# Designs tried in a protein design run: designed miniproteins, single chains, continued (3). Part 68

Each design is a single chain, and the fold is of that chain. pLDDT is the mean over its residues in the fold that is shown.

## One batch from the design tools (miniprotein)

Design m10349
Fold by ESMFold2-Fast:
Structure m10349 (fold): chain A 106 residues (1-106)
Amino acid sequence: MTPEERREWILRNEFGYDEEEIERIKNLSPESKAAIDELIDRIERMYDEISKEVGLSREEIYELLRLWEEGKITDEEKRKLAERIRELRRRLMLEEQEEARKRRER
């Protein structure tokens, strides 16, 4: 995956944006794009933490999550690993959202 493909993956899978919304984001002002890039960078750091916890590269994590979404995981151990990655992601996402809220209230 290229850096651009990783960013689009985050927009689709972490933020839940559809293709129309992603295209709209690409056409935002430079200032608005900078804010979105900061959010994407925070998600990228979250995946670095998951990578350290599960002992997989980021590329391997993205591939497991993609195979999970497509229902193509046939190995039970890989399925359990994908479920663990999803749980860790959910926990770290909630923690980052809480910290971002606290920073805005300062």
Scores: mean pLDDT 74

Design m10350
Fold by ESMFold2-Fast:
Structure m10350 (fold): chain A 68 residues (1-68)
Amino acid sequence: MKSVEELKAEFDRLLEEMRAAIAAGDDETFQRYALRAVEIINELMEKDPELAEEASARLQAVLDEWQA
């Protein structure tokens, strides 16, 4: 499985891509990236629960942006 460092890097990239998808109005791409972000959070919960909690809060902020 991927390291915590690799998961964190992928998660950070996904949040940037999700924000770009919001700006483009691309709901399909946004939903695809959001699902992958949730998978990463689940993997982080097993390895580093504190980091997973921070990641969940960051993902929720992006989801709130999408609903606005």
Scores: mean pLDDT 83

Design m10351
Fold by ESMFold2-Fast:
Structure m10351 (fold): chain A 100 residues (1-100)
Amino acid sequence: SEEVEKLGKEAIEVAEKALEEARRLGDPVAEEAARRLLELTRKAIEALKEGNISLAAALAAAGALVVMAAVLELKDPKAAELLLKTAKEVLKLIDEAIEK
């Protein structure tokens, strides 16, 4: 679906920008969490393109769990806010792609 490709690209771009911002903040926990969220987002979009909705949903949920675990260890509130906002936006885009 063209809409799945568009929403998937947007989700990946959101995760990529968050990784760049996490790197600028210099917190290694935030950078690693953002990197894992990006990897899981890419895998979720690939699963959607293959028609595997269950795998895509599981990978998206795994990304949210990675962010939640990282937030408990973060000292920088800006890093925590970045990761939480990014996870919410990525999940919303993946959910919209699943419904198309």
Scores: mean pLDDT 87

Design m10352
Fold by ESMFold2-Fast:
Structure m10352 (fold): chain A 107 residues (1-107)
Amino acid sequence: MVEELYEAIRESLRKNPLSERVVERIKRYYNISDDPEEQEKALVDLALHLLYLRHLGLSNEEISEVTGLSVSTVSELLYPVEHLLSEFSLEEIKEAYLKSLEEWSKR
């Protein structure tokens, strides 16, 4: 379940890659290294967080206020993954997000 959602987000981002401008903003915001694997993991984790907030009913503007990301960045990051809201339940998205947070805290 969690692994399926994480892989689905990763594949969605690979098929519809974010603009270099948005990736650079996210790298600066999260202080992400130049390691491609760490960058992909951080983008997937961020997309998962935004999906969770969207499933809770937040607008792009509300997500922008909560995350500190620009509305345009929120929109661009959600666009490739928003279809997953119809495939995964709120509980599945929440579980994946919480697991992601635990992994980030433990390295």
Scores: mean pLDDT 78

Design m10353
Fold by ESMFold2-Fast:
Structure m10353 (fold): chain A 99 residues (1-99)
Amino acid sequence: GPLQPGPPLPEEERRRLVEEIIAHAKAGDIDTAVDLLQELVDREGNLGRQIKLALALAFRKRGDYEGAAETLASLVPEEYREEFLEAFRQGFAKQKAAA
């Protein structure tokens, strides 16, 4: 049910998804990075994390790119947070420059 977590992602698959999200974010392909992060969060089945992702997307929609990047980075383990934060900061800057 919606309050029961699904089976955990295999660590190798989770690592690949995190690396792929970082690569797309750094490239300025924020929409693909967000879609992959949504897949990761949905497969976890954690309602609190799903709400947190929705909050990050609301920050992005409002043009609060720092709030978006910080909230997105908080969705990954501490070991990846700084790289994730910098990846999304770079990606949002590239997206703005392309517009």
Scores: mean pLDDT 78

Design m10354
Fold by ESMFold2-Fast:
Structure m10354 (fold): chain A 85 residues (1-85)
Amino acid sequence: MKEEAEEYAEELRKMAEEARKAGDEQTARLLERAAEILRRTADGEISRKVGAEQLELLAEQLDALGTPIGKRAAEKLREIARKLE
């Protein structure tokens, strides 16, 4: 569990850096926030259920941006949220 959440957080941080390099600063910030939610979930600061709910809310915000990177990021966050149960 903890190792998987840390791997996802690292993947999201990498995706955020790619978004920032592409000029999509809003997607980058939302992805960094998602990585922090995963870190807090891995550390036991928040439950898996709360983490999943917060990731789903961020995915909705990413979809609302209407950018190709935002849509891809939203899909990734929903995938991770499903894995958190």
Scores: mean pLDDT 82

Design m10355
Fold by ESMFold2-Fast:
Structure m10355 (fold): chain A 55 residues (1-55)
Amino acid sequence: SMPSEKEAFDSIIEEKALPENPEEAAKALQEERERAVESWSKKSQLEIYKKLVEE
């Protein structure tokens, strides 16, 4: 039921409002990708731990 890491990552990126300036958009994408990966890693870890504790 969990999407693949790539699918979830791409979904988050597409939902972000990107700047119209291409240079700013490239930098914003890079920053969001780094933060999205970190966020997903933490969220995934929390879900795993929560499931282990509950089950």
Scores: mean pLDDT 63

Design m10356
Fold by ESMFold2-Fast:
Structure m10356 (fold): chain A 55 residues (1-55)
Amino acid sequence: SAAVEKAKEVMEEELAKGASVSEAARKAYQTLLEEGYSEKEAEDAVVRAVLELGL
């Protein structure tokens, strides 16, 4: 989904900057909320992104 792809993009950028997985996930979650996704959709997208990135 678009939310999962956005979460993956944000997480990869944060990890490249030296952020921890937890920091990257938090940033992705905040970004999705700012883009208008619900808390549930943002959480599900971040969980899927973590799984797909092998984290």
Scores: mean pLDDT 86

Design m10357
Fold by ESMFold2-Fast:
Structure m10357 (fold): chain A 70 residues (1-70)
Amino acid sequence: MTPEELARLREAAAKASPFDADVLNVLIEAYEKRSVKLYRDGMKKLAEKYGVSVEEIEARANRLVTELVR
């Protein structure tokens, strides 16, 4: 992720629904800290919070990044 892409994710998170904001904030923190552990732990926590699979959270994260980084 470039610094410009991270800035776009931050702006999107501020305007997003609570679910999308939580997903984007996990991505932002993991990229800023360069931590795969924060990414994995964050995705698991969101899956538990929203009662969905980790794979569903990851799929949503991938869609959000693809739409915002274009």
Scores: mean pLDDT 80

Design m10358
Fold by ESMFold2-Fast:
Structure m10358 (fold): chain A 56 residues (1-56)
Amino acid sequence: SQQEQQDAQELRQFYQEQRKKSLALQPEIGKEKSQNLLTDEVEEKIKQLVQRRQQQ
């Protein structure tokens, strides 16, 4: 659906921003923790987008 395409674009932009933040933190918290934070943020964003679609 059109909502899926819009959500995909929003998720892509969100991922790019979170990835930049994750990479910036990597020297201080380590690669593994940095990647886990990125994954958690993206998973939460996906859940939020799915929930928003279910209510529309």
Scores: mean pLDDT 79

Design m10359
Fold by ESMFold2-Fast:
Structure m10359 (fold): chain A 96 residues (1-96)
Amino acid sequence: GGELLRRAEEAIDTVAKVTGNTELAEKLRQALRNAVLAITFGFYELAEKYIEEARKLLDELRKLSADNPEGQAAVDELERILDELKEAAEWTKKAL
């Protein structure tokens, strides 16, 4: 448990460092944590909304990372994490 959040935290820290946009990175961190919490408690519609918010924030960070390979790699990892969270939310919805 917590491995996905650890991966996300490390990638967010990398993006914050590379882009210098700590405010946008912190908003993404909060959206991701809220999505994980919503999935944990079975609030799949709320989880979907937080995942969508996180994707919009990540799109902005991707643009800011365009000229930095380390930043691009961190953004790609965060996109994979959001895909994993979306799949988890969809499975939680089907199980109820």
Scores: mean pLDDT 85

Design m10360
Fold by ESMFold2-Fast:
Structure m10360 (fold): chain A 62 residues (1-62)
Amino acid sequence: MTAEELQAVLERTAKGVRDIRVEIGPRTVTVSYTPDGSSTTFRRVLSREEAEAWYRAALAAL
Protein backbone atom coordinates (compact mmCIF):
# COMPACT_ATOMS: atom_id res chain seq x y z
CA MET A 1 0.00 0.00 0.00
CA THR A 2 1.28 3.46 -0.94
CA ALA A 3 0.02 6.84 0.33
CA GLU A 4 -1.41 7.49 -3.14
CA GLU A 5 -3.29 4.16 -3.17
CA LEU A 6 -4.86 4.73 0.26
CA GLN A 7 -5.76 8.36 -0.58
CA ALA A 8 -7.40 7.33 -3.89
CA VAL A 9 -9.50 4.61 -2.24
CA LEU A 10 -10.57 6.91 0.61
CA GLU A 11 -11.49 9.66 -1.89
CA ARG A 12 -13.80 7.16 -3.65
CA THR A 13 -15.36 5.59 -0.53
CA ALA A 14 -15.55 8.47 1.99
CA LYS A 15 -18.57 10.76 1.58
CA GLY A 16 -19.06 14.24 3.02
CA VAL A 17 -15.31 14.87 3.46
CA ARG A 18 -12.71 16.70 1.38
CA ASP A 19 -8.99 17.49 1.28
CA ILE A 20 -7.99 13.91 2.12
CA ARG A 21 -4.22 13.62 2.54
CA VAL A 22 -2.19 10.54 3.42
CA GLU A 23 1.41 10.60 4.69
CA ILE A 24 3.35 7.38 5.27
CA GLY A 25 6.11 7.59 7.87
CA PRO A 26 8.59 4.92 8.98
CA ARG A 27 6.21 3.50 11.65
CA THR A 28 2.93 5.40 11.22
CA VAL A 29 0.43 6.55 8.62
CA THR A 30 -1.23 9.96 9.02
CA VAL A 31 -4.61 10.65 7.38
CA SER A 32 -6.08 14.16 7.40
CA TYR A 33 -9.48 15.26 6.11
CA THR A 34 -11.99 18.12 6.36
CA PRO A 35 -15.76 17.48 6.56
CA ASP A 36 -17.75 19.25 3.82
CA GLY A 37 -19.07 22.59 5.02
CA SER A 38 -16.58 22.66 7.93
CA SER A 39 -13.37 24.61 8.53
CA THR A 40 -12.08 21.93 10.97
CA THR A 41 -9.41 19.53 9.71
CA PHE A 42 -9.14 16.18 11.48
CA ARG A 43 -5.85 14.29 11.69
CA ARG A 44 -5.62 10.57 12.49
CA VAL A 45 -2.36 8.77 13.23
CA LEU A 46 -2.54 5.05 12.49
CA SER A 47 -0.06 2.19 12.68
CA ARG A 48 0.91 0.72 9.31
CA GLU A 49 -1.12 -2.41 10.20
CA GLU A 50 -4.22 -0.31 11.00
CA ALA A 51 -3.82 1.66 7.75
CA GLU A 52 -3.46 -1.55 5.70
CA ALA A 53 -6.59 -2.99 7.36
CA TRP A 54 -8.51 0.21 6.53
CA TYR A 55 -7.22 0.08 2.93
CA ARG A 56 -8.40 -3.55 2.52
CA ALA A 57 -11.84 -2.73 4.01
CA ALA A 58 -12.22 0.31 1.73
CA LEU A 59 -11.24 -1.76 -1.35
CA ALA A 60 -13.89 -4.36 -0.41
CA ALA A 61 -16.48 -1.52 -0.25
CA LEU A 62 -15.71 -0.49 -3.85
Scores: mean pLDDT 81

Design m10361
Fold by ESMFold2-Fast:
Structure m10361 (fold): chain A 107 residues (1-107)
Amino acid sequence: SELEKLLEELKKIEKELEEILNDESLSLEEKKEKTLELIEKAIEILEKVKELADPKTQEIIEDQITLLEHLAEGIKNSKTQESLDNVIKATLLAIKEAIKLVEEMVK
């Protein structure tokens, strides 16, 4: 189904985000750029999931999109590796929550 494809794309973003978080070779700016690209992709996927959802679930997805937009601003504003890693970790938790929601929608 379309939802199963979107779920698989979100799980791929989760894995790529974990890899970025654990990659000690990346500069601060490279980690920001890569994380922002993954957040943008996650928002695009969630917008597509929203089109397939009932009205109550659409509101929950909208809240998750808003959270990801706020996290993207947190990534942009991070001045240290420690603060950036904390925002990436928060982003990872948000993606895991979105995955659980989409898994409940798949039957």
Scores: mean pLDDT 90

Design m10362
Fold by ESMFold2-Fast:
Structure m10362 (fold): chain A 99 residues (1-99)
Amino acid sequence: SPVVLKPSSPEVRRSTLLNTAGNILYSAGDYARSVELYDEANSIHPDAQTLYNKGLSLAKLGDLDAAIAAYEESAALAKDDPVLQAKVQAALDALRAQQ
């Protein structure tokens, strides 16, 4: 069953720290390790922003099919976040331009 966690829970805090570490690795150009940390973060607490960040890392690795899947999952979770939905759409449009 899907588990909904409170924003201040230890699990959400751990997921946020893993996402932050993933962002640091992304900025350093270590896209493969950033994907691993985003996957760990999302496995603890599914989050639209984390899935979007994973999609960016996968796109940098050239794994376009996996990047598209991550962006689609991000959009599905971000139904009430029009700003994140717009970012996902822009990322998908950029990938289509590369194919």
Scores: mean pLDDT 86

Design m10363
Fold by ESMFold2-Fast:
Structure m10363 (fold): chain A 66 residues (1-66)
Amino acid sequence: SMFERAKESLRAALEAEGASEEEIELAVKAIDLVQQGKIDEARKVAEQLRGPAGVLARNAVHDLSL
């Protein structure tokens, strides 16, 4: 599905940026929340990520919620 591809792409991008496994799991959780229609919760989870990891996660949430 598009959500599975998005999770894998985001994980790879975050690993390339040196994100921790905890940050990667938060980003994946945000995408799962978008898939459940919980967009506000997804945005809140993505906001816990900082720097480039936070930008990547917020962009993914935005793109999937359009």
Scores: mean pLDDT 85

Design m10364
Fold by ESMFold2-Fast:
Structure m10364 (fold): chain A 109 residues (1-109)
Amino acid sequence: SALAEQQKLLAELEADESKLQEAISLEVSRAVGYLLAGDLEKAFEYLDRAKALLDKIGKAMDPSFQRLYTLFTLIRNGRLEDLDERVQRIYEGLLRLQELNKEGDEITK
């Protein structure tokens, strides 16, 4: 049945998209970690990896990801004073997520 084949393909694509979203989150987390450590070269390496994965699911032009990329570029150029309120809130949110991840790693010891 063509319908059964389409349903199987859709389920496989949804499973692959979930794994891809997990991979994107991991690459973004690594990029943020390196950014906060002052390693801008590695921060952009992992951010570009996240962008490549987002391109595969048609989300590279997502406004939230574009704001994140803009934030990284402003930090790289030493222009933190040019942060708008929404980009600044994203940065503060990412700092909080990194602190929570660090606390989670301490509990797993």
Scores: mean pLDDT 69

Design m10365
Fold by ESMFold2-Fast:
Structure m10365 (fold): chain A 67 residues (1-67)
Amino acid sequence: MKEKLKELHKLILEAIEAGVPKEVVSDFLRQAAQINNEAIKTGDEELASQKLAELIKKVRELIEEAK
């Protein structure tokens, strides 16, 4: 989980630099926080890791679209 959270934060910075709207970036950060909170409540780090990987994929797609 920690490695995926670091990767997501790095991609968020790249998305901002690429011109992805701040509202979209803020929504992804909100979703990441929700996934992390669910992992804490359930102890299911594997499911949380999978959900974070999905968010990472979406952020990468938005960066490509913004180019």
Scores: mean pLDDT 79

Design m10366
Fold by ESMFold2-Fast:
Structure m10366 (fold): chain A 89 residues (1-89)
Amino acid sequence: MEEAKKAVEEAEKALKEAEENPTVHNILKALGKVYDVVKALEKAGLKEAAKKVQEHLEKAQRALSRGDFKEALEHIKKAIETAKEAIEK
């Protein structure tokens, strides 16, 4: 659980940096932090939350591959919100 909370905090920080400066580098960094969130949720036994976060991660990666930074950031935001709801229960 502590690992999952820390991963979410790091992902929120990376998302904020990417929203303030939406470069490929910052969005990729945020995606990497969301991947860390998926792993941490799986280790915490939050399997359904990990699956939902993974689905948003995949959608964000596809959006980025099309150059749609706004859609990529929106999916990263949804992934983080999903993880936060799961760890607060």
Scores: mean pLDDT 86

Design m10367
Fold by ESMFold2-Fast:
Structure m10367 (fold): chain A 92 residues (1-92)
Amino acid sequence: SVAEQLARLRARLEALREEHEKLKKEAEEKNASEQLLQEIESTGRDIEDLGADLDRAEAAGSVSPRELTLLQARLLAAGGGLTLIERKLKKE
């Protein structure tokens, strides 16, 4: 169902939020570069924008197949961004 698909996207978004918070704290503790801190902030904004779009889809109780695909693609992109940030933090 659409509700089940949206619930799965919500769970993935919450996991990304937790990972982002963890990486932000780790970056602050390691005194990470200004560039890396900016990348973390940028990814955080992407995650919050995705959250707002998902909130609207949930409130509407509907999402088109195209919108669902775009939300999934944005979740994958944000996850990839966090993975790259984690790798950079391990090198600092």
Scores: mean pLDDT 88

Design m10368
Fold by ESMFold2-Fast:
Structure m10368 (fold): chain A 73 residues (1-73)
Amino acid sequence: SDLAEGVAKAEEALAEVKKLEDKEARGVQSRALAHEMRELAREAERAGDAETKERAQKLVDEAEKIAKESGVG
């Protein structure tokens, strides 16, 4: 599905974000991914796709953690 494909692409994007040496860029891009995946999780929930929702929510949690570790002193 488009939603599952979106999650897979975001998983790839997050793996690339983790490789960024620039802490600010890593934090900003992680926050952007978290925002997009939060919306995708809502769409997956409305569609009754519990598996895709769970994958998207795990991505949100991981991306938020990276953003916090990158931008919070």
Scores: mean pLDDT 83

Design m10369
Fold by ESMFold2-Fast:
Structure m10369 (fold): chain A 71 residues (1-71)
Amino acid sequence: MAEEFRERILALTAQQEHGITDPAAMEAWRAEEIARLRKDIEVYEQEAEKGNLDALNRLIAARIELAFLES
């Protein structure tokens, strides 16, 4: 059950690294991370189109992370 696994990891990360225990703050943190990843993806797409292989690898990783957060 990928959704339950994702929510568990996000809750542990928010609690341990950010001290977030409030559900509203947890959802705000997730929304902020999603917005950050979307901006990063746009930058990495532009750089990957220029032939930057590092940007291509970062783009793939960011897309996987975004899909994980949006699941």
Scores: mean pLDDT 73

Design m10370
Fold by ESMFold2-Fast:
Structure m10370 (fold): chain A 113 residues (1-113)
Amino acid sequence: SMEEIKNDIIYFLELVKKALEELLKRATDPEVQEILKKMISFIDKEIEYIKNNDITPEEAIERLKKLYEKVMKFLDEAISKAKDPELQERLRALKEGIKKLYDTMIKKINEKK
């Protein structure tokens, strides 16, 4: 159903937010902490917008695609600024995990169209 698509998008965003919050607790580099906080803020605002506005599933998908692009750019910046090799590996793993979840979700959405 079209309502399931919106709920799937919100769930994906909440999972990404949780993963970023967990990584933020372990990050000691102030520059990486700032980037992670910015990503969490953008995701949180998007979740609130989707929940509080009567938007179409198509609008939710478009907003998700735009937010995904921003999150990927911020993750690349965080990886480049991270001084701890373990933190760099954790950021790369998170980026790959988010890509796989996003690709799976977009595929399922396209199969329902």
Scores: mean pLDDT 85

Design m10371
Fold by ESMFold2-Fast:
Structure m10371 (fold): chain A 95 residues (1-95)
Amino acid sequence: MPKVTLSPSSATVKKGETLTVTASVESEKDVYVSVQLVNEETLEIVDESEIVKVQPGETVTFTFKITAEKGKYKLIVTAFEDGKQSSAESTVTVE
């Protein structure tokens, strides 16, 4: 099963600012990685990255321009390998 981590583990941003996150993947095979920004209360997906192919030992950086309203959000990274998936989360507060 691939193992994925997100950095930073938490962020506070204002609407109109740019948030940059790095996903690190531990796997023996190439994996596909995507990140979603999800409203914590409504579970609405408010932004989503493209799917990126990542080689073992690589990191991938995703950049989001925050158009979301003030509130609490989660960044959910998902890594896909040969029918298996793993996920990691970071918290984002929009002020």
Scores: mean pLDDT 81

Design m10372
Fold by ESMFold2-Fast:
Structure m10372 (fold): chain A 80 residues (1-80)
Amino acid sequence: MEEELRKFAEEVKEKTGVSEEDAERALKEALEAYKRGESLEEAVRILGDVLGKAAIARGDSEAAQKVGELTKEKVEEIRK
């Protein structure tokens, strides 16, 4: 679900302040995984991992924590 992954990336960007470039890179990696046959749940985890690492690289541990929370919530929503 390309649109669902795109909307999630936009939500994370709005709530955490990660850059558009980092959000686009994370979305691309998640979509590539999904196209390879990974589940939507795994694609969301990949998106969150890429964005979390980007936040850590900026020295923003609070943004990294929030990315992790949003990713966990989205994974739990998909599992229902």
Scores: mean pLDDT 82

Design m10373
Fold by ESMFold2-Fast:
Structure m10373 (fold): chain A 97 residues (1-97)
Amino acid sequence: SDREEAIRIAREMIELAEEAVRLAETGDPSLIPRLVGLTLRAIGLLLDLERIESADELVLEAARLALEAIHLALQGKIEEARELIERARELLREAEK
């Protein structure tokens, strides 16, 4: 169903944000290309999600927060990125009710 697909995409975006935080925490500049790859994948997933007309606003917001968390991780703002990931998870749990 469109609802199940939207939730799956948002969950995958949260997982990408968690990976981005993990990589960014290392401070290893050799991992920057991998972080960029995660960002591009997350953007593609958000575009796919936004094409689902029946997508719940909570699911869309969770996905947008996950993408913003990746952007913060790229800036080295690790704690702020984690806070957005936790909020995204809470919104996704509410949407699954």
Scores: mean pLDDT 87

Design m10374
Fold by ESMFold2-Fast:
Structure m10374 (fold): chain A 101 residues (1-101)
Amino acid sequence: DEAKKKLIEIAEKLGYEDLVEKIKKAKTLEELVEISIELAKKDKERYSELIDELLEPFSHNLDDKILLSGLIIVELTEVLKKPEEVKEKAIKELEKLLKEE
């Protein structure tokens, strides 16, 4: 799971070993999104820098759409500070995008 592996790298670089264990145990996209929100809340600026660096190779790869979509959900939930409500809405918007392609 490439998305899960990249998220582990981010958590390790930020020094949140407890979140590394949570990521390893995550089995669904929703669980990964929740952990990503938690990481972003702990250090928004540093998380953003690492995401931008990590996504640069994938921004040209259509097969990594799900990873890009998950990271967009994280940004939306942080801006509105209503993680559960906005996360559910963002997931539904992503499902629409996947249906249209």
Scores: mean pLDDT 59

Design m10375
Fold by ESMFold2-Fast:
Parts: sequence; C-alpha cells; structure tokens
Structure m10375 (fold): chain A 65 residues (1-65)
Amino acid sequence: VVTGTITQEQADALLAAAEGRRLSPAELAAILGPDAPVFMGLADVDGDGTISREELEPVLRALVV
C-alpha cells in the first residue's frame, strides 16, 4: 500500500541526501520504499525526475506525522 505519510527518520535521511544535490528516484525508493512514487508526484514539481532540497522541505513538513 502506497501512502503519503513519512517518518521523521525518512525525512532526515532525504534532507541529508539532498544537501548540495538533487535526489534521484532510486534514492527515494531506497529511503521510502513503496511510498516513493507518491512522494515523487508531490515533490517533483518540474517533472524532470529528480527532487531538489527546496522541493523536499514543504512536502516533508506536510507528510511527516
């Protein structure tokens, strides 16, 4: 089951990985597993298949419970 909720540990890992670079779909899948496609759809605003730290921050604030 794919959901939009993310743990604080996953959020911290994503932010650390995005420091100074963009995240690839493979890196998202490694951290989020089945939730990676939903997260990509929410955070990949420019549709290039990668996510910047600026795209990550608002999505993580919304999805971390």
Scores: mean pLDDT 70

Design m10376
Fold by ESMFold2-Fast:
Order: sequence, then structure tokens, then C-alpha cells
Structure m10376 (fold): chain A 97 residues (1-97)
Amino acid sequence: MTPEEIKKKIEEALKNKVKPTSKEDRFILAQVEIELFFAALKGAMETLKELGADKLPSSEIMRLETGAAVEATNNAPSPEEAYELGKKIAEERLKKL
């Protein structure tokens, strides 16, 4: 499989909101999960900064950011949805402190 074919399959998986499950598609799934995670992490980080969480210890900020990003990645099928869900989960987690 060429790098261009891999990229096209990643884009199709993200667009169709369907995660690949075959052994040959494990690399594609990993790349999809990475893209979702970074989108969610960006959303979480931006929301926590906007809400003034920068006053918390860096270790607690990282825990809130990564926790929200992981949850968003598991529940959002696209980077755009992962970003928005990451923002929402980060806000909800911060309010529970």
C-alpha cells in the first residue's frame, strides 16, 4: 500500500466516521486515533486556558488535558467533533474540581 493510499483511507475513515478494524488497517486506525487525539487535546488545552486553569499545578493541568483528550478520542469520530468534545469534557472536568 502506498503512502498516498494510506492517507486516502485515513481521510475516508475520518469523513465516514468509521474506524477500520482489520489487521491490515491497524496502522490506518492508529493514525486516525492520533489525529483525533491531537484535535481533542487542542480543544481541551484552549478551553482550560480560557477558563484560567493555568493557575493549577502543571501536573494537574496535564491530567485534565490528557484525560479529556482520551475521552473525546474514544467518543468522537472526526477531528472537528473531537476538538469540540475535548473542549466540553475539559470544562466539565475542571468544574468538578
Scores: mean pLDDT 77

Design m10377
Fold by ESMFold2-Fast:
Structure m10377 (fold): chain A 66 residues (1-66)
Amino acid sequence: LTTEQQATIVKIVNRAIDMVDAGADVETVHAEAERLIEKELGDKLTPEQLENVKAAVRRAIEDAAA
């Protein structure tokens, strides 16, 4: 991943954590995060990289919600 792509991922994770802190349902937060990943990175990453990013972001959201 490039530095710019990493910065985009961090921005998405921070937004997701803010939503969890605001009381949003975790499944809703996952859906929004995946939508943003597809929008910002879907055409820039391989399918394997996209799946790895989605998995890492989902894990970060679950950790924040726990």
Scores: mean pLDDT 81

Design m10378
Fold by ESMFold2-Fast:
Structure m10378 (fold): chain A 90 residues (1-90)
Amino acid sequence: MEDLKKLIDTIKTLLEQSREALRNRDFERIDELIEEARKLGLDLVARMIELRREMTSADPDQREILEKELSKLEKEQKEKLKELIEKAKK
């Protein structure tokens, strides 16, 4: 049970830190966070961070495509996080 709580906290921390790095245009930090997420097996989180990074340099047409993909991944991540929280309660 504690391992699931740690996993949930790690996911939340990575996403928060990635948003802060994007606000600061700290692309080196964003790349580090993507690598950290991948090392932890959090491929969905890593892909979400990558898409947000790509959107900062995309043209309007590319940005629309990336926004649709990101929205889809955010929905999937929210559902997976909900399942992890339910497992942690048991």
Scores: mean pLDDT 79

Design m10379
Fold by ESMFold2-Fast:
Structure m10379 (fold): chain A 81 residues (1-81)
Amino acid sequence: GREKLAEVQRLLNKALEAIKAGNVDEAQRYIDEAQRVADEIEDPVLRRSARAMVLDVQAKLYEAQGNTEEAEKLRAEARRL
């Protein structure tokens, strides 16, 4: 599962770069791919960690778009994982 966790981290770093650049569509594509890879992690502890990271970056994208309510909901979900 470590290789997939590293891939999730790599994809989320690319998503964060896209968020900083204001490229919403590119950021969402990287987040979607990171979520897919996270769901394929067999270790339940690593999968939970990966899912929490994906939710945090999705929340950052929503905040960048002014979608504060959606961001707050995802941050709460990540804290429960």
Scores: mean pLDDT 87

Design m10380
Fold by ESMFold2-Fast:
Structure m10380 (fold): chain A 110 residues (1-110)
Amino acid sequence: MEAELWLATPRPLRAGDTAPVEAVSGGEVVAEGTLTLLRVGERPGDRAEAELRLRNVSDETVTIPPTTLVVPTPAGLARLPVTEPITVPAGGSVTRRLSGVVVDPQALVG
């Protein structure tokens, strides 16, 4: 089944911080995991790296289509593209390394 990733960030994340992630299909949580921010630069334009870990809690294969995770940081928004679908087998888990850049929220207009 296809699922959408939701990231819960009650505060800006710094390098070494983790945030819970859920994959939701049809209003149900079908996979659970964490996003760990591994590196983030001090200003917009700097590099960001994160590790996404997901465990499928459903009885079906979960596919997450290409998307972009947006993580608030003290330096701005870390945009972390997921350029390829993520497939998590029933009861299985996956780990994906993500790389992106910190953007100023104003750079998303235009």
Scores: mean pLDDT 82

Design m10381
Fold by ESMFold2-Fast:
Order: C-alpha cells, then sequence, then structure tokens
Structure m10381 (fold): chain A 94 residues (1-94)
C-alpha cells in the first residue's frame, strides 16, 4: 500500500540519519566503541528490513536503543524509539 511505502521510506531515512550521526561520533573519537556498535546494529536492522523481516529489524533496533540509553545518549535513544514505533506500524500493514 502507499501507506506502507511512506512508512518504509520514513524508517529508511531515519536509519540513514542515525548511521551518519554514529559515523560523526566515530570520527570525533567520542564514545567510539558505543557509536560503532550502534552503527553495526543499525546496519544489521537494515539487512533484516531489506528482507522484509520487520521483527528482526525491530529486535536489532531495540538493542541499539538499549545501548544508547545505557551510554546516556538520550538523543540517539529517542530517535531509535521513533524509528521502532514507525517500523511497528509498517509491520501491521505487512
Amino acid sequence: SLEAEILEAMVRMGLTVLRQASDTHVKKGVNTDTAEEIKRLVEEAIRYLDNRDYEGAIRYLEKAKQLAEDSGDTSTAKHLGNIIKTLKELKKLS
């Protein structure tokens, strides 16, 4: 459906922004290990999304969100929460 296409586009855009933010943290040398692990989990979620495994994608994004929360990165955790919410809506349409 058109709604599913819009929601998928929103999820993919959010994941791209998040991946770019993680790259910036790595380049700045701030919380490098955590930023790289969040990026890895986000990239894994994208692979599941490409396979239309929305449950797999959600699981990896929830791991990334927990990591962000544990590291005190409230902004990244909030952004991941919004992406997870959108992806759960996309799953309902699938």
Scores: mean pLDDT 82

Design m10382
Fold by ESMFold2-Fast:
Structure m10382 (fold): chain A 93 residues (1-93)
Amino acid sequence: AIAEALERLAEAIRRLGEVLDFSEGAELAVRRLRELAAAGDAEALQVALDALLDGYEYAISNASEETQRRARPLLEELREAGRELVAGIRAAA
């Protein structure tokens, strides 16, 4: 369900924010993605998700080995939840 994918996405973003010390941006990112999902704009949502994933990939690649080990599984969960969310919105259109 779209709601379940959104909650998994939100949780992954919050956990990444904790691991990467981006907690300030985490709630803003969650809010923006929820707004795009509510609007049903799958293309805008995909663009926003791609930008967020690129930003996290860059941050992780420049982090310590310990932080990378903690962040990589969360980034993959974010990718998976994001794919499910976009697919769910496309199916609902």
Scores: mean pLDDT 85

